# Designed miniproteins, single chains, continued (2): the designs that were tried, part 96

Each design is a single chain, and the fold is of that chain. pLDDT is the mean over its residues in the fold that is shown.

## One batch from the design tools (miniprotein)

Design m7329
Fold by ESMFold2-Fast:
Structure m7329 (fold): chain A 81 residues (1-81)
Amino acid sequence: MKVELPEELLKEVKELLEQGKENALITLYLIGVLEVLKKYATPEQQERLDELIKRLEENPEDEQVILEVSEELGKIQEEMK
């Protein structure tokens, strides 16, 4: 499965944070999306996706890291179109 709407993903993550959902749940969701995208990515994009997954795994409760990873995910998705 491919994700093709980077603005929508970033908005969805922000809405989950605003609703007071646990950051760990949002992190798990993002890791899942990144892992799915990695199956359809070029080797260079896979390296970038792996770095984003690592950042989330190291900082699962960090709202700033979640937002930054969501923005980078959006950029990679635009490149994959």
Scores: mean pLDDT 73

Design m7330
Fold by ESMFold2-Fast:
Structure m7330 (fold): chain A 85 residues (1-85)
Amino acid sequence: SQEEVVEKTEKEMKDIYDTLSGKGQQYRDQGNYQKAQELLYQAYLKILDIYRKTYGEENLSEESGKRLQKLKNELIDKLDGLYDK
């Protein structure tokens, strides 16, 4: 169902965010800012890829599409905030 596709996609985007931002924070805590930034950029690319694939291929309803877009934007905004810290 579309609900299952949306829920799975949300989980995949959140899991990527949590895993890569957490690992990035570990590198930042070690003073390795370059690797921290590389991991945040990888999270950004992976989240966009997951979003684009699902949005483009699954013929989502307007409501489902807006739900995924909102989460994608929220996660990207959080990643952007981490670059300056």
Scores: mean pLDDT 83

Design m7331
Fold by ESMFold2-Fast:
Structure m7331 (fold): chain A 59 residues (1-59)
Amino acid sequence: MSEEAVAELEKLIDQLAARAAQTGRVSLDEMEELAKSVKNPEAREHLLRLIENARADNA
């Protein structure tokens, strides 16, 4: 994975952590919308795959 992809993933994780601290939780739907806003296609695909796996585990 490229350094740009890693940087975008780290930034998104920080945003999710901040949101969780304010609201007490972040839904998978909210995470998916944030993942779709990621400009780097490699980082976006990786995040969407993680969310899909998390949905399967919670089913």
Scores: mean pLDDT 74

Design m7332
Fold by ESMFold2-Fast:
Structure m7332 (fold): chain A 80 residues (1-80)
Amino acid sequence: MKLIIKLTNGKEVEIEIDENTTVLDIVKAISEKTGIPLEELEKYFKEEGIDLNLKVYEVFKDMPEKVELTLVELVELLKK
């Protein structure tokens, strides 16, 4: 499965989701694409109540093969 995260600066992060993919893996991909320090993004996700060790496959398994989300939409999905 492919997740495309649309960032506030107009850039996109593409990541392949498998059964081992964690929130931290997604955060790392965003950090690498944006140049935002990993620590700042980890803090942002934690402040939103998201567990960085959460495996995301169960969240996305029933979704289409390709999913496009804004960063805000991703955060809201992971909070539920």
Scores: mean pLDDT 80

Design m7333
Fold by ESMFold2-Fast:
Structure m7333 (fold): chain A 133 residues (1-133)
Amino acid sequence: QLADALRQQALRDLGLQGRALGEQVRQNLADLQRRMADFQAQMEDLIRRLGSLNSDAAKQIQAMGQQLLTQTQSGIDGAQGLLDAAEASKDPLVAYGLAQAAQIVLDHTRSLMDSRQQQITNAAQQAIDEALA
């Protein structure tokens, strides 16, 4: 009886932690979606500027940007699916695990965005600078 009461309390505590994690994942997902939109706008500007100077470089930068946008969207979709599954789960342990998996997917997607966005914007700026020299 006491062991069952302690088990039930642990499951309730896990449920609260899972909900808090789910809210954090939702916030991080919204932040990443905004960042993706900002990057898309930045890429459209860079491609427009570079296209008038070097059309081949513009095509390469466009392909790199589109690949990153596709990979970022895939990560967002994957994390959203895991978050939806966590919210639908009636098992607190399963819900917590799914929310953690969503956070891992978002962390990896953000890391990819951090590294690749800088590389692409630097490559575009270098191509513009070289074309103007």
Scores: mean pLDDT 88

Design m7334
Fold by ESMFold2-Fast:
Structure m7334 (fold): chain A 62 residues (1-62)
Amino acid sequence: MGRQAVDEAVRVLLEESAEAERRGDYKTSERYRKLAEYLAKNKDDPITQSLASMIVASSRIA
């Protein structure tokens, strides 16, 4: 059931990557993109699903 969390985390990370790139922070942009690729490839891994859920939760902290 954590696969949707992985998809959402990937979307959030790619959005953050694009924003970092727009700001000229290419190193941060690349790190977010690579993390998103890792999560997408390991979508069925419970540890990856837990990490994805944490990323989604962190993105909602005001």
Scores: mean pLDDT 79

Design m7335
Fold by ESMFold2-Fast:
Order: structure tokens, then C-alpha cells, then sequence
Structure m7335 (fold): chain A 100 residues (1-100)
């Protein structure tokens, strides 16, 4: 499958966002969001990668805002849309719960 410039930009944005979160706040949350982004890039098609990147960015923004409930709901939606990411989603949700 072909990867578009938009998908690369989205994946890189999530990666940079997760690393920034690790520097400023909870490293474990940042590490699990990074792992989730990498898994999405590996297993999803081009369209799935774009949608997953958007949800991961929304979850990261919610964590930075301290809205942990919204972050968990967004991650849960990601896992429901992409069952192949369920394990990484569950790890990210647990990290967010621990950060509360």
C-alpha cells in the first residue's frame, strides 16, 4: 500500500506530540501513545492510519489538558474502530488511568 505525504505528516505529528508529552508530563502515557502510533503505522492501511493518527492526537491533547476521561473515551473509540490495535489501546488506557 502507498503512504501519502499527509499520512506521514500525521504520524510524525503524533510521534512528536507523544515525545513532547513525555518531556513535560507522564512518560508512561507518552511511551504507550508512541507505541500505539507505531503499531497503527505498521498494521493499518493508508485510510486507517489517517483516522488512527487523528484519534491519537485527540487523546494526546486531552491528556495535556488534564481531561483524562475524554482521553480514555477517544482511545476506546480507536480500539473499537481498529480491533487489530486493541492490545496497544488497552495499554494506553491503563497508562492514562494511572496518570489520574
Amino acid sequence: SAVTDEEIAAAMTVLVGAVAAATLENKKVAEELLRLAVAAAEVLDAEGQREAAKLILEAADAVEEGDYEKAIETLRELGERFPELREEVERAIEAVKEAE
Scores: mean pLDDT 76

Design m7336
Fold by ESMFold2-Fast:
Structure m7336 (fold): chain A 64 residues (1-64)
Amino acid sequence: AEERVERAARALAERLGIPLRQARGIAQLAHDMGADLAVELAVREGVLSAEQAPEARRILEEHL
């Protein structure tokens, strides 16, 4: 579980250009509550743009 969360976080940070600490938060929330909710909250809080949301969901589903 921890290895998959870290892998998802690194993929988010590298592909979407977000800070790794924020990417880890998104990946952990996706693991606990699902990718859709994690991405929606990240967009609402300004961590992700709306345009990044589909790719973020894909990355999370690929690794988790």
Scores: mean pLDDT 83

Design m7337
Fold by ESMFold2-Fast:
Structure m7337 (fold): chain A 96 residues (1-96)
Amino acid sequence: MKEKILELAKEAGLDVDFVEAIYNKDVEFLKNVYKLSDEEIEEILNMSDEEILENLFAVIAAEMRKKGTPAEELIELAKSLGMEKVVEQIKQAEKL
């Protein structure tokens, strides 16, 4: 899962180090390098592993959509990763 999310983040043009730090809940790296607030760090720490994956995929999907990736391809990708909630969110946003 981690390797797949990082590969997708790279394809989307996102900062892979930032995405990996969020995935790992590396609060020291996020505070020192990305200057996240204590409030933002607390939100990340309070997220479940599933919520972290869903939020990371949502950001990746949004950036891929800006680059012209069809919504249907992102829905299939979310399904392959078991992200049912993200599938529903994309369908609702795209009126599919």
Scores: mean pLDDT 79

Design m7338
Fold by ESMFold2-Fast:
Structure m7338 (fold): chain A 94 residues (1-94)
Amino acid sequence: MEEARKLVEETKKEFDKIYNDMLEKAREVGSEEALKVVEKGYEMAKGLIDTAERALELGDPERAIAASQAAKGVMEETKKKVDELIEEERRRRA
């Protein structure tokens, strides 16, 4: 339980930082497509984090860990797609 709680807290902190960074970059380059990807990824990762917190409340550390790991995967995939779209927009404007 304690390890699961720590992972959920770390995942929440990483979530806030990553999405703030991605949103700032997408806004700076004015990429509508990147902003849409950030929004969709935010909703998916937030849902998984909510699932992890719920699992902790129910005393299910294995589910909390699995949901947190899934949320991290969504964050990583979203960041990769956003970075690609930002580079494409910058190349278009260069």
Scores: mean pLDDT 84

Design m7339
Fold by ESMFold2-Fast:
Structure m7339 (fold): chain A 90 residues (1-90)
Amino acid sequence: SEEELKELKEELKRLLDENLKKVREILADPNASKEQLLRAIANALEAIGLDLELEIIEKSDLSLEEKIKRLKELKERAREILAELDKLLA
């Protein structure tokens, strides 16, 4: 449904915003190692890529069902990269 699509978009945007917030925390840490900084930058680039893919999917002429399927895949990917970032902050 259109409602499910909107909910998935809001959840995905929330995950990506949380990811970028944590990236900024790592980049601002004067004690962060070179490896942590490089991984944080790589993570930010993946998050930006997911945000761009979300925008493309929303503006596409794909069916509602296909858009929902694609956003569920993006949400799972967003959860994965956020979990990777949490390990860097541990």
Scores: mean pLDDT 86

Design m7340
Fold by ESMFold2-Fast:
Structure m7340 (fold): chain A 74 residues (1-74)
Amino acid sequence: MEKGKKLLNEAREALRRGDVDTALELIEKAYEEFKKVDPNNYEPLYLLAQVYALRGEIDKAKELFSEASKLKKK
């Protein structure tokens, strides 16, 4: 849906300006929206992994990258 896509684009913009906390909130909202209409969309998980990596939470980022990869490849 356009709502999830809009939230994901806003999250990317927040990341570009270094606003990691705002990006995290927007990605989480986008993830919930995509779960309702396109649960195989890996993009929210991929961006969420990038945010956790930027925060230094490497193990969590690695888990999210793995989940995103599984959705992308199946």
Scores: mean pLDDT 78

Design m7341
Fold by ESMFold2-Fast:
Structure m7341 (fold): chain A 128 residues (1-128)
Amino acid sequence: SLVEEAARRALEIARELNAPQKTIDFLELYLKDIRKALAELDTSDGLQFALFAVLEIIRTRSLGMGLYLAQLLQKAGHPELARKVFDLALGLLSDEEKIELVEEIVRWFSDPANAARFAAVVAEQQAL
């Protein structure tokens, strides 16, 4: 399925960029048992949450999840990525563009400063 292809590509890039083991474990679990991956999801981990959210938008076409993730990315200082996430939720992206978006998310979060900014925005929103 497209969501499995997207998750597999995210795992490949996460390994290439030496992402935290926690992120790699989440993606490996997601590919084997989505239900267990969701039960073990750490929403305080910015990359893990963003990957969950984008894969869920690909799987379900959730406009609500797309709007939420786009707002978080815009507040975290990446309006271009936010726009792409919104376009994904609206069904405006090709399958190739959906994979490219997942790759862009993994690469953007490879910078610890970006991951920290996003995590701070998520914590602020969850406190409301």
Scores: mean pLDDT 85

Design m7342
Fold by ESMFold2-Fast:
Structure m7342 (fold): chain A 89 residues (1-89)
Amino acid sequence: SKEEIIEKFEEIAKKLKLDVPKEVIEEVVSYLLENFPEYEPLLLDDFFIEPLLIELEKNDFDFEKFKESLKKLEDTGIGKLWKTLLKQL
């Protein structure tokens, strides 16, 4: 469920000692579910969530900047890792 995914993102943010606002996590999760349904199987995976939260921190938790940087992440080694994880499922 969406609520379960949000809770998982909050748990990983706490583990990484990142002070991510809950409303930003909710926006990110909603955006991913609506625009990247192919990544749904990875939304509870630490290896998928951690790079996203780190990218949010790099952009001062600005959701609009995050949307721009997400496209760039897909073209990096992180994007390759996500595609590899999807193929193994």
Scores: mean pLDDT 79

Design m7343
Fold by ESMFold2-Fast:
Structure m7343 (fold): chain A 112 residues (1-112)
Amino acid sequence: EKKKKILEILDKILEAESGKEVLRETIKLLEEVAENEEDKDIIKGAKEVLKTDLDESVLLDLAAKLLLIVAKKLNLKKAEKKLLELLYSDKDITLEELKEAVKIMKEELEKQ
C-alpha cells in the first residue's frame, strides 16, 4: 500500500521539469516515510524553501538531501550510494543527475 504511493511520487519526480517541482514531490515522498518530530521539522523547513525564489542548484541540492533521508529509511542501498556521490561532489547537482538517482531508487524499491 505505502510502496505504491512512494512509486507514484517517484514517477512524478521523473516527470518534473524544474528543481522546484522536484523539491515539491520529494517533500511529499518524505511525508510518506516520516517517523518522528525531526522528520516533521525537516518537512516544515523544506516547505518554507518552496515559497522562496532560490536558485535551481540550491533546490536540487536540498531535494537530494531529502531523497537521501528517504533512501536510508527504506534501506535502498544503491540509491543511497548514488545520492552520496552527488552530494559529496564539488559540482552542482543537475536535474538529469538527480533523476538518475531517482530511477535507481524506483528500480531498487520495485525489486523489494
Scores: mean pLDDT 88

Design m7344
Fold by ESMFold2-Fast:
Structure m7344 (fold): chain A 88 residues (1-88)
Amino acid sequence: SMAEKLKKEAEEKLKEAEKYAEKAASQSTPDEAGAIRNAFRLIRQQLKEDPELAKENAEGLGKHFSHLPEMKLMEEKLLEAAELRKKL
């Protein structure tokens, strides 16, 4: 179904975003790594229930950690995932 296809595409984008978040975390301080992982976990939960809020939080997370280039890529993939979830 279209819904199953959109869910699968959103999950793939989320997995790509997670890889970028983990790469950024591995290159940052322990405090920054913890903040990135905790914020990403929250956004992951929000994607299913409130994709617009997830989008806002993804943009905020990317802006806060703009000194880490992988965080911009993480933001882009989370925004793509949110747009796919909004079509459900």
Scores: mean pLDDT 88

Design m7345
Fold by ESMFold2-Fast:
Structure m7345 (fold): chain A 106 residues (1-106)
Amino acid sequence: GPAPSREEILRALYEIRRAEQEGVEADESDLSEGAIRLAREIVEATRRALAAVAAGEDVSEAVLEATYLALLVEGKETEEKIREALEEAGVEKELQEGVLELFRKK
């Protein structure tokens, strides 16, 4: 089928992050399956990086690389798209700038 729109993916990211912070299930009623899947992949990549950190690995690098790769898989090809996706998902400014630095180094 057609790829989910950028707006749908951002809405899915925002909802998944909100639900995670509140400890409830995400409201997926108005989101496409593709957008939810990509957003969950982004969130899970970030969670896996945080879990590696809890195991004694470097926090910032593991989290940044996982988030950056997930956004690239999503098709975020501009600094504006990456920044907007991270901000809508409630990602901390330090992590946002780190992901953008990885994007700029390519």
Scores: mean pLDDT 64

Design m7346
Fold by ESMFold2-Fast:
Order: structure tokens, then sequence, then C-alpha cells
Structure m7346 (fold): chain A 138 residues (1-138)
């Protein structure tokens, strides 16, 4: 699938960006920009909300257009730690009911990479980061 190949290529780009970025704010901004290149119709606010809440250990709210579950972020983080390929990670997410032509697989993967590199943050830090990331994307 051409969409699958573009998603896999974007996963590799997100991995390289997170690995090469030492600042959490810059890493989130970069990941959101890469996801928006593939899904330009998606509101950046919804991507940022999903990522920052996942870093705080929380599910996306059902009112968000992108809904990511923390259990899937944690499972993907363990797969990354175990050396799973991006193909294996994407197939896992598709088996969980996510769709390859939707942003959730990339958002879940980005959140897992960010959590592994930077750790968990508080809810207060997540709300602050959400505001700062959205300002940088404007």
Amino acid sequence: SPVRERVLATMRRIQALVDGTDDLLDAIVGAVRLIKELFPEVAPEDIVTAITLALAGEDSPPSNSIVVRIEDVEAVAEMIRAGASVEEILDYLLSRGYLVDQPEPLVTYAAALLRLKFGYISREEAERLRREVLERLS
C-alpha cells in the first residue's frame, strides 16, 4: 500500500528526529510537523493534545479528533525497547483497530518514542508544553 509505505517512512523520520533532539519541546514540535506533512487536514491542536496527555500517562479525551490510548503507547514503547521493527509496530497498531490512513499510528509511535527518551511528565507540565508547542506551530 502506498499509504503504508509513507507511514513507515514517516515513522523512521520521527525516530531519527527524536533520537537527534535533546529538547522535549523541539522534539514534540518536530514530530507534529512530520505527522502533519502526511495528514495536513488534521488540526495540530488534536495531535499535540494526544502526545502531551500520553506523556502524562493519560488517554486522549473522546472529544479529541485523534484518540490515543496510553495502553497502546506503553505496548509500543516496550516493542521499541525490545528492538521491534517499524513494520512490526505498525502491524501491532493495526491489529488494535487503528487505521493506516489515519494519524493515530504515527501519534502513538511518536508518544512512545518521546516517553522512552524523556520519561513521563506531570499533567501541569503537559498543559504548559501543549501551549508552548501550539505557539511554535503558529
Scores: mean pLDDT 91

Design m7347
Fold by ESMFold2-Fast:
Structure m7347 (fold): chain A 89 residues (1-89)
Amino acid sequence: SDEEIKEEILKIMEELYKKVAPLLSEEKQKQLEKGFESFKKLAETASAEEVLLYALIFLQELKNMTKDNPEAQKLVDEAIERLKELMAK
């Protein structure tokens, strides 16, 4: 169902947030926190397809933010692949 897909996307994003945040500077952690809170608010009223789109946009921005951190880049790429697999039929 759409609700189950949305819940799984949110879980993937929250797990990524918890792993990436400790790898970042305090300033970037605050930026990530604000971005993630905005994402969660958008997800509350959005369709599963919209939540997936918002998640992919957020992850691309996170990749741009973490260009100098290979460990963070790998975690973001793994999250992108998990989202692609979730939406694969």
Scores: mean pLDDT 84

Design m7348
Fold by ESMFold2-Fast:
Structure m7348 (fold): chain A 90 residues (1-90)
Amino acid sequence: ELSEEELKLLEEIAKKMEEKKLTLVTSEELRFIWETIKSGSASREEIVEEVLERIIERYKKEGVELSEEEIEKIREELREAVDLVEEALA
């Protein structure tokens, strides 16, 4: 489980994303990105693709098929999310 300090940093990242109108990545997905980067076991692009697959599966379970344009938009938002988490952990 994440510490109170880590949860506060994630809240600050979520606020920065909201200010940038980046709304496709959920708090749960940001938490996963944080935990994965902190572990040091995956590259930036590996994290982006893994979380993207999770988002696609989430929409698929809800009966929603994502277009290629929507997938690319999510991928770009995930790259921004990873960058913000890496900055916070540095």
Scores: mean pLDDT 81

Design m7349
Fold by ESMFold2-Fast:
Structure m7349 (fold): chain A 93 residues (1-93)
Amino acid sequence: AKELAEKGIEYFKKGDLEKAEELFKEALEKVKKEKGELAAEVIPYLRLLALVYKKQGDLKKATELEAEAALIEIHLYLNGEPIPRDVAQELER
């Protein structure tokens, strides 16, 4: 999943939002299958995909993905697990 996300970030920085979306969707599906849909590792991939949709102007899809990430954060908080640093926040700085 990490290699797909890294390639997606490169395409996102180049403005190829369609290729970035494709790669982030593949990375998200892979991490969900390997770690589980509520795993901490899922959060950065959801936020990367949300950034792509936000940049495309699809605010509904972006908001849905941000809501999914927030629900996972709440789930992890209730289980006492630390929340990993958000990779998507690095792209918005």
Scores: mean pLDDT 77

Design m7350
Fold by ESMFold2-Fast:
Structure m7350 (fold): chain A 85 residues (1-85)
Amino acid sequence: SAEEVQARVPELLAGLFDPDPAVRLAAVRGLGRIVETAPLEALAPYLSAIRFYLEVAARLDPDPAVRAAAREALETLERKLAEAA
């Protein structure tokens, strides 16, 4: 739901800055799940922020598992956007 997206996306984005790589990994995976399952209309206000911070995580996170998960989440997002066009 839009309310669920509104509550969860800011929390998950904040989790990307946690000192614990396990917390950052959980945050990236949570963003990937929300991107996959939420309707595009509910994601629309957050799309720029989600895309930007996942790109940052994919390129710059010190943990290779977090970088890999962020790349997968970005691929999910790009596929969802392509299917909506």
Scores: mean pLDDT 87

Design m7351
Fold by ESMFold2-Fast:
Structure m7351 (fold): chain A 86 residues (1-86)
Amino acid sequence: MSLAQELIDRIRKEIEESVEKTKEKILELLKRGEISEEEAKQILYYLENIDDPNHRKQAILLLSINEVRRRGLPDSVIDQIRQLVS
């Protein structure tokens, strides 16, 4: 399994286990300056409407991409995530 697929699967599981905990994580990242205000607002919007499959898909996509950037992983992983979630 690719690293991109592993990240997607983990983030999907985290959201399924607790949307509230995921929202708290985003707010903590924003306070630390590890995520932009624009990105945080967009993710929080999708998490608020998580019962919509398209919103769930967008939340998984954006959270996975943020994790790649925070870990300093190569852009090729972002490209794979976009292809797998699209």
Scores: mean pLDDT 83

Design m7352
Fold by ESMFold2-Fast:
Structure m7352 (fold): chain A 101 residues (1-101)
Amino acid sequence: APPVLPASAEAKVGETAVLDVQTPAGHYTLTAVVKKGEVEVRFDGKPLGTLKEGQTLTAELDLPAGTHRLEVKNVSKEDAEVGVRLETPTAGAAATVKFKK
């Protein structure tokens, strides 16, 4: 059974939140949902897109076993809130990324 991936991240306005996750090798679906603000999302250095409040990004990823990096850059002038999930067909992992309150 695939493990549930723990996750936590914090960033200040104008900073990038970094979330490092360890995965076994497999196919994953990354979902990012912006609850507040505007963010740029990158995974393992690859840009996935820029999202505003209420927008959702979904990306399918084939990952080798090991550590992977999700970067969420706050490009707004306000605090941003982003819900992040990394899911497999058999299990999910979830994180909520909050910028400076």
Scores: mean pLDDT 69

Design m7353
Fold by ESMFold2-Fast:
Structure m7353 (fold): chain A 140 residues (1-140)
Amino acid sequence: MKEVYKKAAEAAKKAIDYLEQWPETGREAATQAVKYGAELVKYLAEIDPDLARAVATVFGDFAGWAYVGEAGPEVEKIIEEMEKDPLGAYFAKVAREGIERWKALYEKDPQKAEEEGARVRDLAIYTFKGVAKWAEELAK
């Protein structure tokens, strides 16, 4: 149990570090943010499935933004890997739903999509900071 909370806190912190770098550092930062966000959601699913579902919504939104913006092929590989794991399959579905919403938004108005992407990044950073702190308290 304590080791899964440590891993959740570490994944959240790594996702935050890359979200704070993105979009300024581009595709690599976007790819790493999605990778560590996916790891966070999987660890949360083992310890608190309801919190994992709440965090998966935020994860799906920024994964969709990363996919349509710069990191489409890399994000697709992360989602395909999640789909292979029964625990990850639900979260892979949420990420694919996020991708379809973001594809539709970019087709209608790319400028508004970039503005909304910045807000989704800030929400993800805020959410993951809360999760990291919570997981660190339970790892003691």
Scores: mean pLDDT 81

Design m7354
Fold by ESMFold2-Fast:
Structure m7354 (fold): chain A 89 residues (1-89)
Amino acid sequence: MKVYLFVEVDGTPENKEKLLEIIDKGKAKAGEIIEIASQASPVLKKNPDLEAKFLGVYDALGNPLRNKEETIKAMEKYGKVYLLVELDV
């Protein structure tokens, strides 16, 4: 079953580095998403080795962030971004 998750990511330097790696790869394990998530969904916690597909990043106002530079600026300006991922559970 396909599940779509919006994950809040705080703009810490550590979260920024991990989020940029996820953007580059276009995917991450659920366990990697849990590490940067402000609150982890039970779906992610039950399936930490499951691969999630990266769909996009949004700023705190709901605007899509088109690249890494926009993502970095939004994290610095608003202190958080929202990661959209797809899981097949």
Scores: mean pLDDT 85

Design m7355
Fold by ESMFold2-Fast:
Structure m7355 (fold): chain A 90 residues (1-90)
Amino acid sequence: MEVPEDLREQVLAELEAFGWTDLSEEKKNLIIRLAELYWRKTGERPSRLDIRQFAEALKHVPLEFIQRAIDEEDWRRLSGLISFGIGLSQ
């Protein structure tokens, strides 16, 4: 249940590899928190695709809604918000 110490570093490295160097610190921290919650719910590391989808969702969903869902650990609401945000990216 403890989050891997290198998970934050993994997320930041993937965001840099995508060319998302100009993301605000607030958005970067939310993507890291999403990855940590994913680990807590699944016991698995998020894939590169998962991290990209988290980042894409944050372009289209108000950060307040994402942050509230993370704070409440409401994965059902959070997965719905991510899916909605990805849909808007098409």
Scores: mean pLDDT 77

Design m7356
Fold by ESMFold2-Fast:
Structure m7356 (fold): chain A 83 residues (1-83)
Amino acid sequence: SIDEELRRIAEEARKLAEESTGPEKVLAQSVADIAERGLTASPEELKRLAEVARRIAEMADKLGYPKIAELSRRVAELLEEKA
């Protein structure tokens, strides 16, 4: 289910945040927070959170954090599908 995948991504992003520092840690924490918020968000909030997740992915790619970019893009896709 979408919710099971969001929980899995949140856990993976939390683990990445614990294992990182600086901007990488902040971006990983943001991905986890957005995935968790997506579990209970309204359709309008889901659309907004998906846009934020896409911007995080772009920032992560520019900063050289491909795993965070991948997770954030997947969160955006799941939130768009759930909305």
Scores: mean pLDDT 89

Design m7357
Fold by ESMFold2-Fast:
Structure m7357 (fold): chain A 57 residues (1-57)
Amino acid sequence: KQKLIQQAVSLLSAANINKAGAEFDESIPQWKEGAEINRKAAEINEEKARELEEKAK
């Protein structure tokens, strides 16, 4: 149970970093593709974290 919660927290932290990277990339027009990739990575990590949290319940 604790291991799943710890993994979910780690994934949420990674998603937060990816969101910050996407915001930075979005501020630079030449890096639009990088911003989209970072946004998608954050979405995937958040979804995985959500699944782990449900399994931990």
Scores: mean pLDDT 77

Design m7358
Fold by ESMFold2-Fast:
Structure m7358 (fold): chain A 63 residues (1-63)
Amino acid sequence: SLDELIEQALKLGEEAGIAAAKRTHGKEGKGTAVLKSEDVIHVTAVVGDTTLEGEAKLSDILG
């Protein structure tokens, strides 16, 4: 279903954020992805005092 695809996209965003933070800072990081609106995923990755943020449109990911 569409909801399952959105959930998988959010999970992949979290994992990618954590991996990117770990490569850049060499430490354990935390990634979070949330559906901010009906067409926008907000991704946040935090390592220590560093916060990386990004947004992606669902239509760009799923279309």
Scores: mean pLDDT 64

Design m7359
Fold by ESMFold2-Fast:
Structure m7359 (fold): chain A 79 residues (1-79)
Amino acid sequence: SLIEEAVKRLRELAREFEERGDLGAAQILREAARGVESAPDVEAAVRVIENGARLAAQLGYPEAARALREIAEEVRRRA
């Protein structure tokens, strides 16, 4: 499903950031994945991802913020 695809992509990104030592970015991505997995609908899932993007930007993780925004846009477009 669209939600399962988003969760998988977020977890894969979290692993990549963790492997390069960006533990803070990886944590934000993992928390977003957890939130998306437990979201009651697609709209709630999009809000979780958008909140993650804002947090990533505020904490100085621009690459993670961009990736989260792209995933949110894709989920919203395909919903």
Scores: mean pLDDT 88

Design m7360
Fold by ESMFold2-Fast:
Structure m7360 (fold): chain A 100 residues (1-100)
Amino acid sequence: SMEELIKELEEIRNEMKRLTSKLPIEAKPIGEEAVELLDDFIEAVKRKDKEKALELAKEIGKKFSELRKLLIEKEPDNTELLSELNELATRFEEIVNKFL
């Protein structure tokens, strides 16, 4: 349902916000940008704007990629945080594929 989709997206957004607090200082702004893009994505989904949602999904994917690279560069031994980020990105991509 739309309600279940929105709930799952809000859970991903809240997890991304929590994960951002654990990121190295250099990556925190990118994490904050990802949270803002997720909020915009949720609003696009609510209004059924598939074109805008797809555009935002691509931007979110880029932020996840940038965060992975920065985390590996700055904290290569932080395998737990990298795992959390990868799981979150995978959950988001699965939702995008189901909706779009």
Scores: mean pLDDT 89

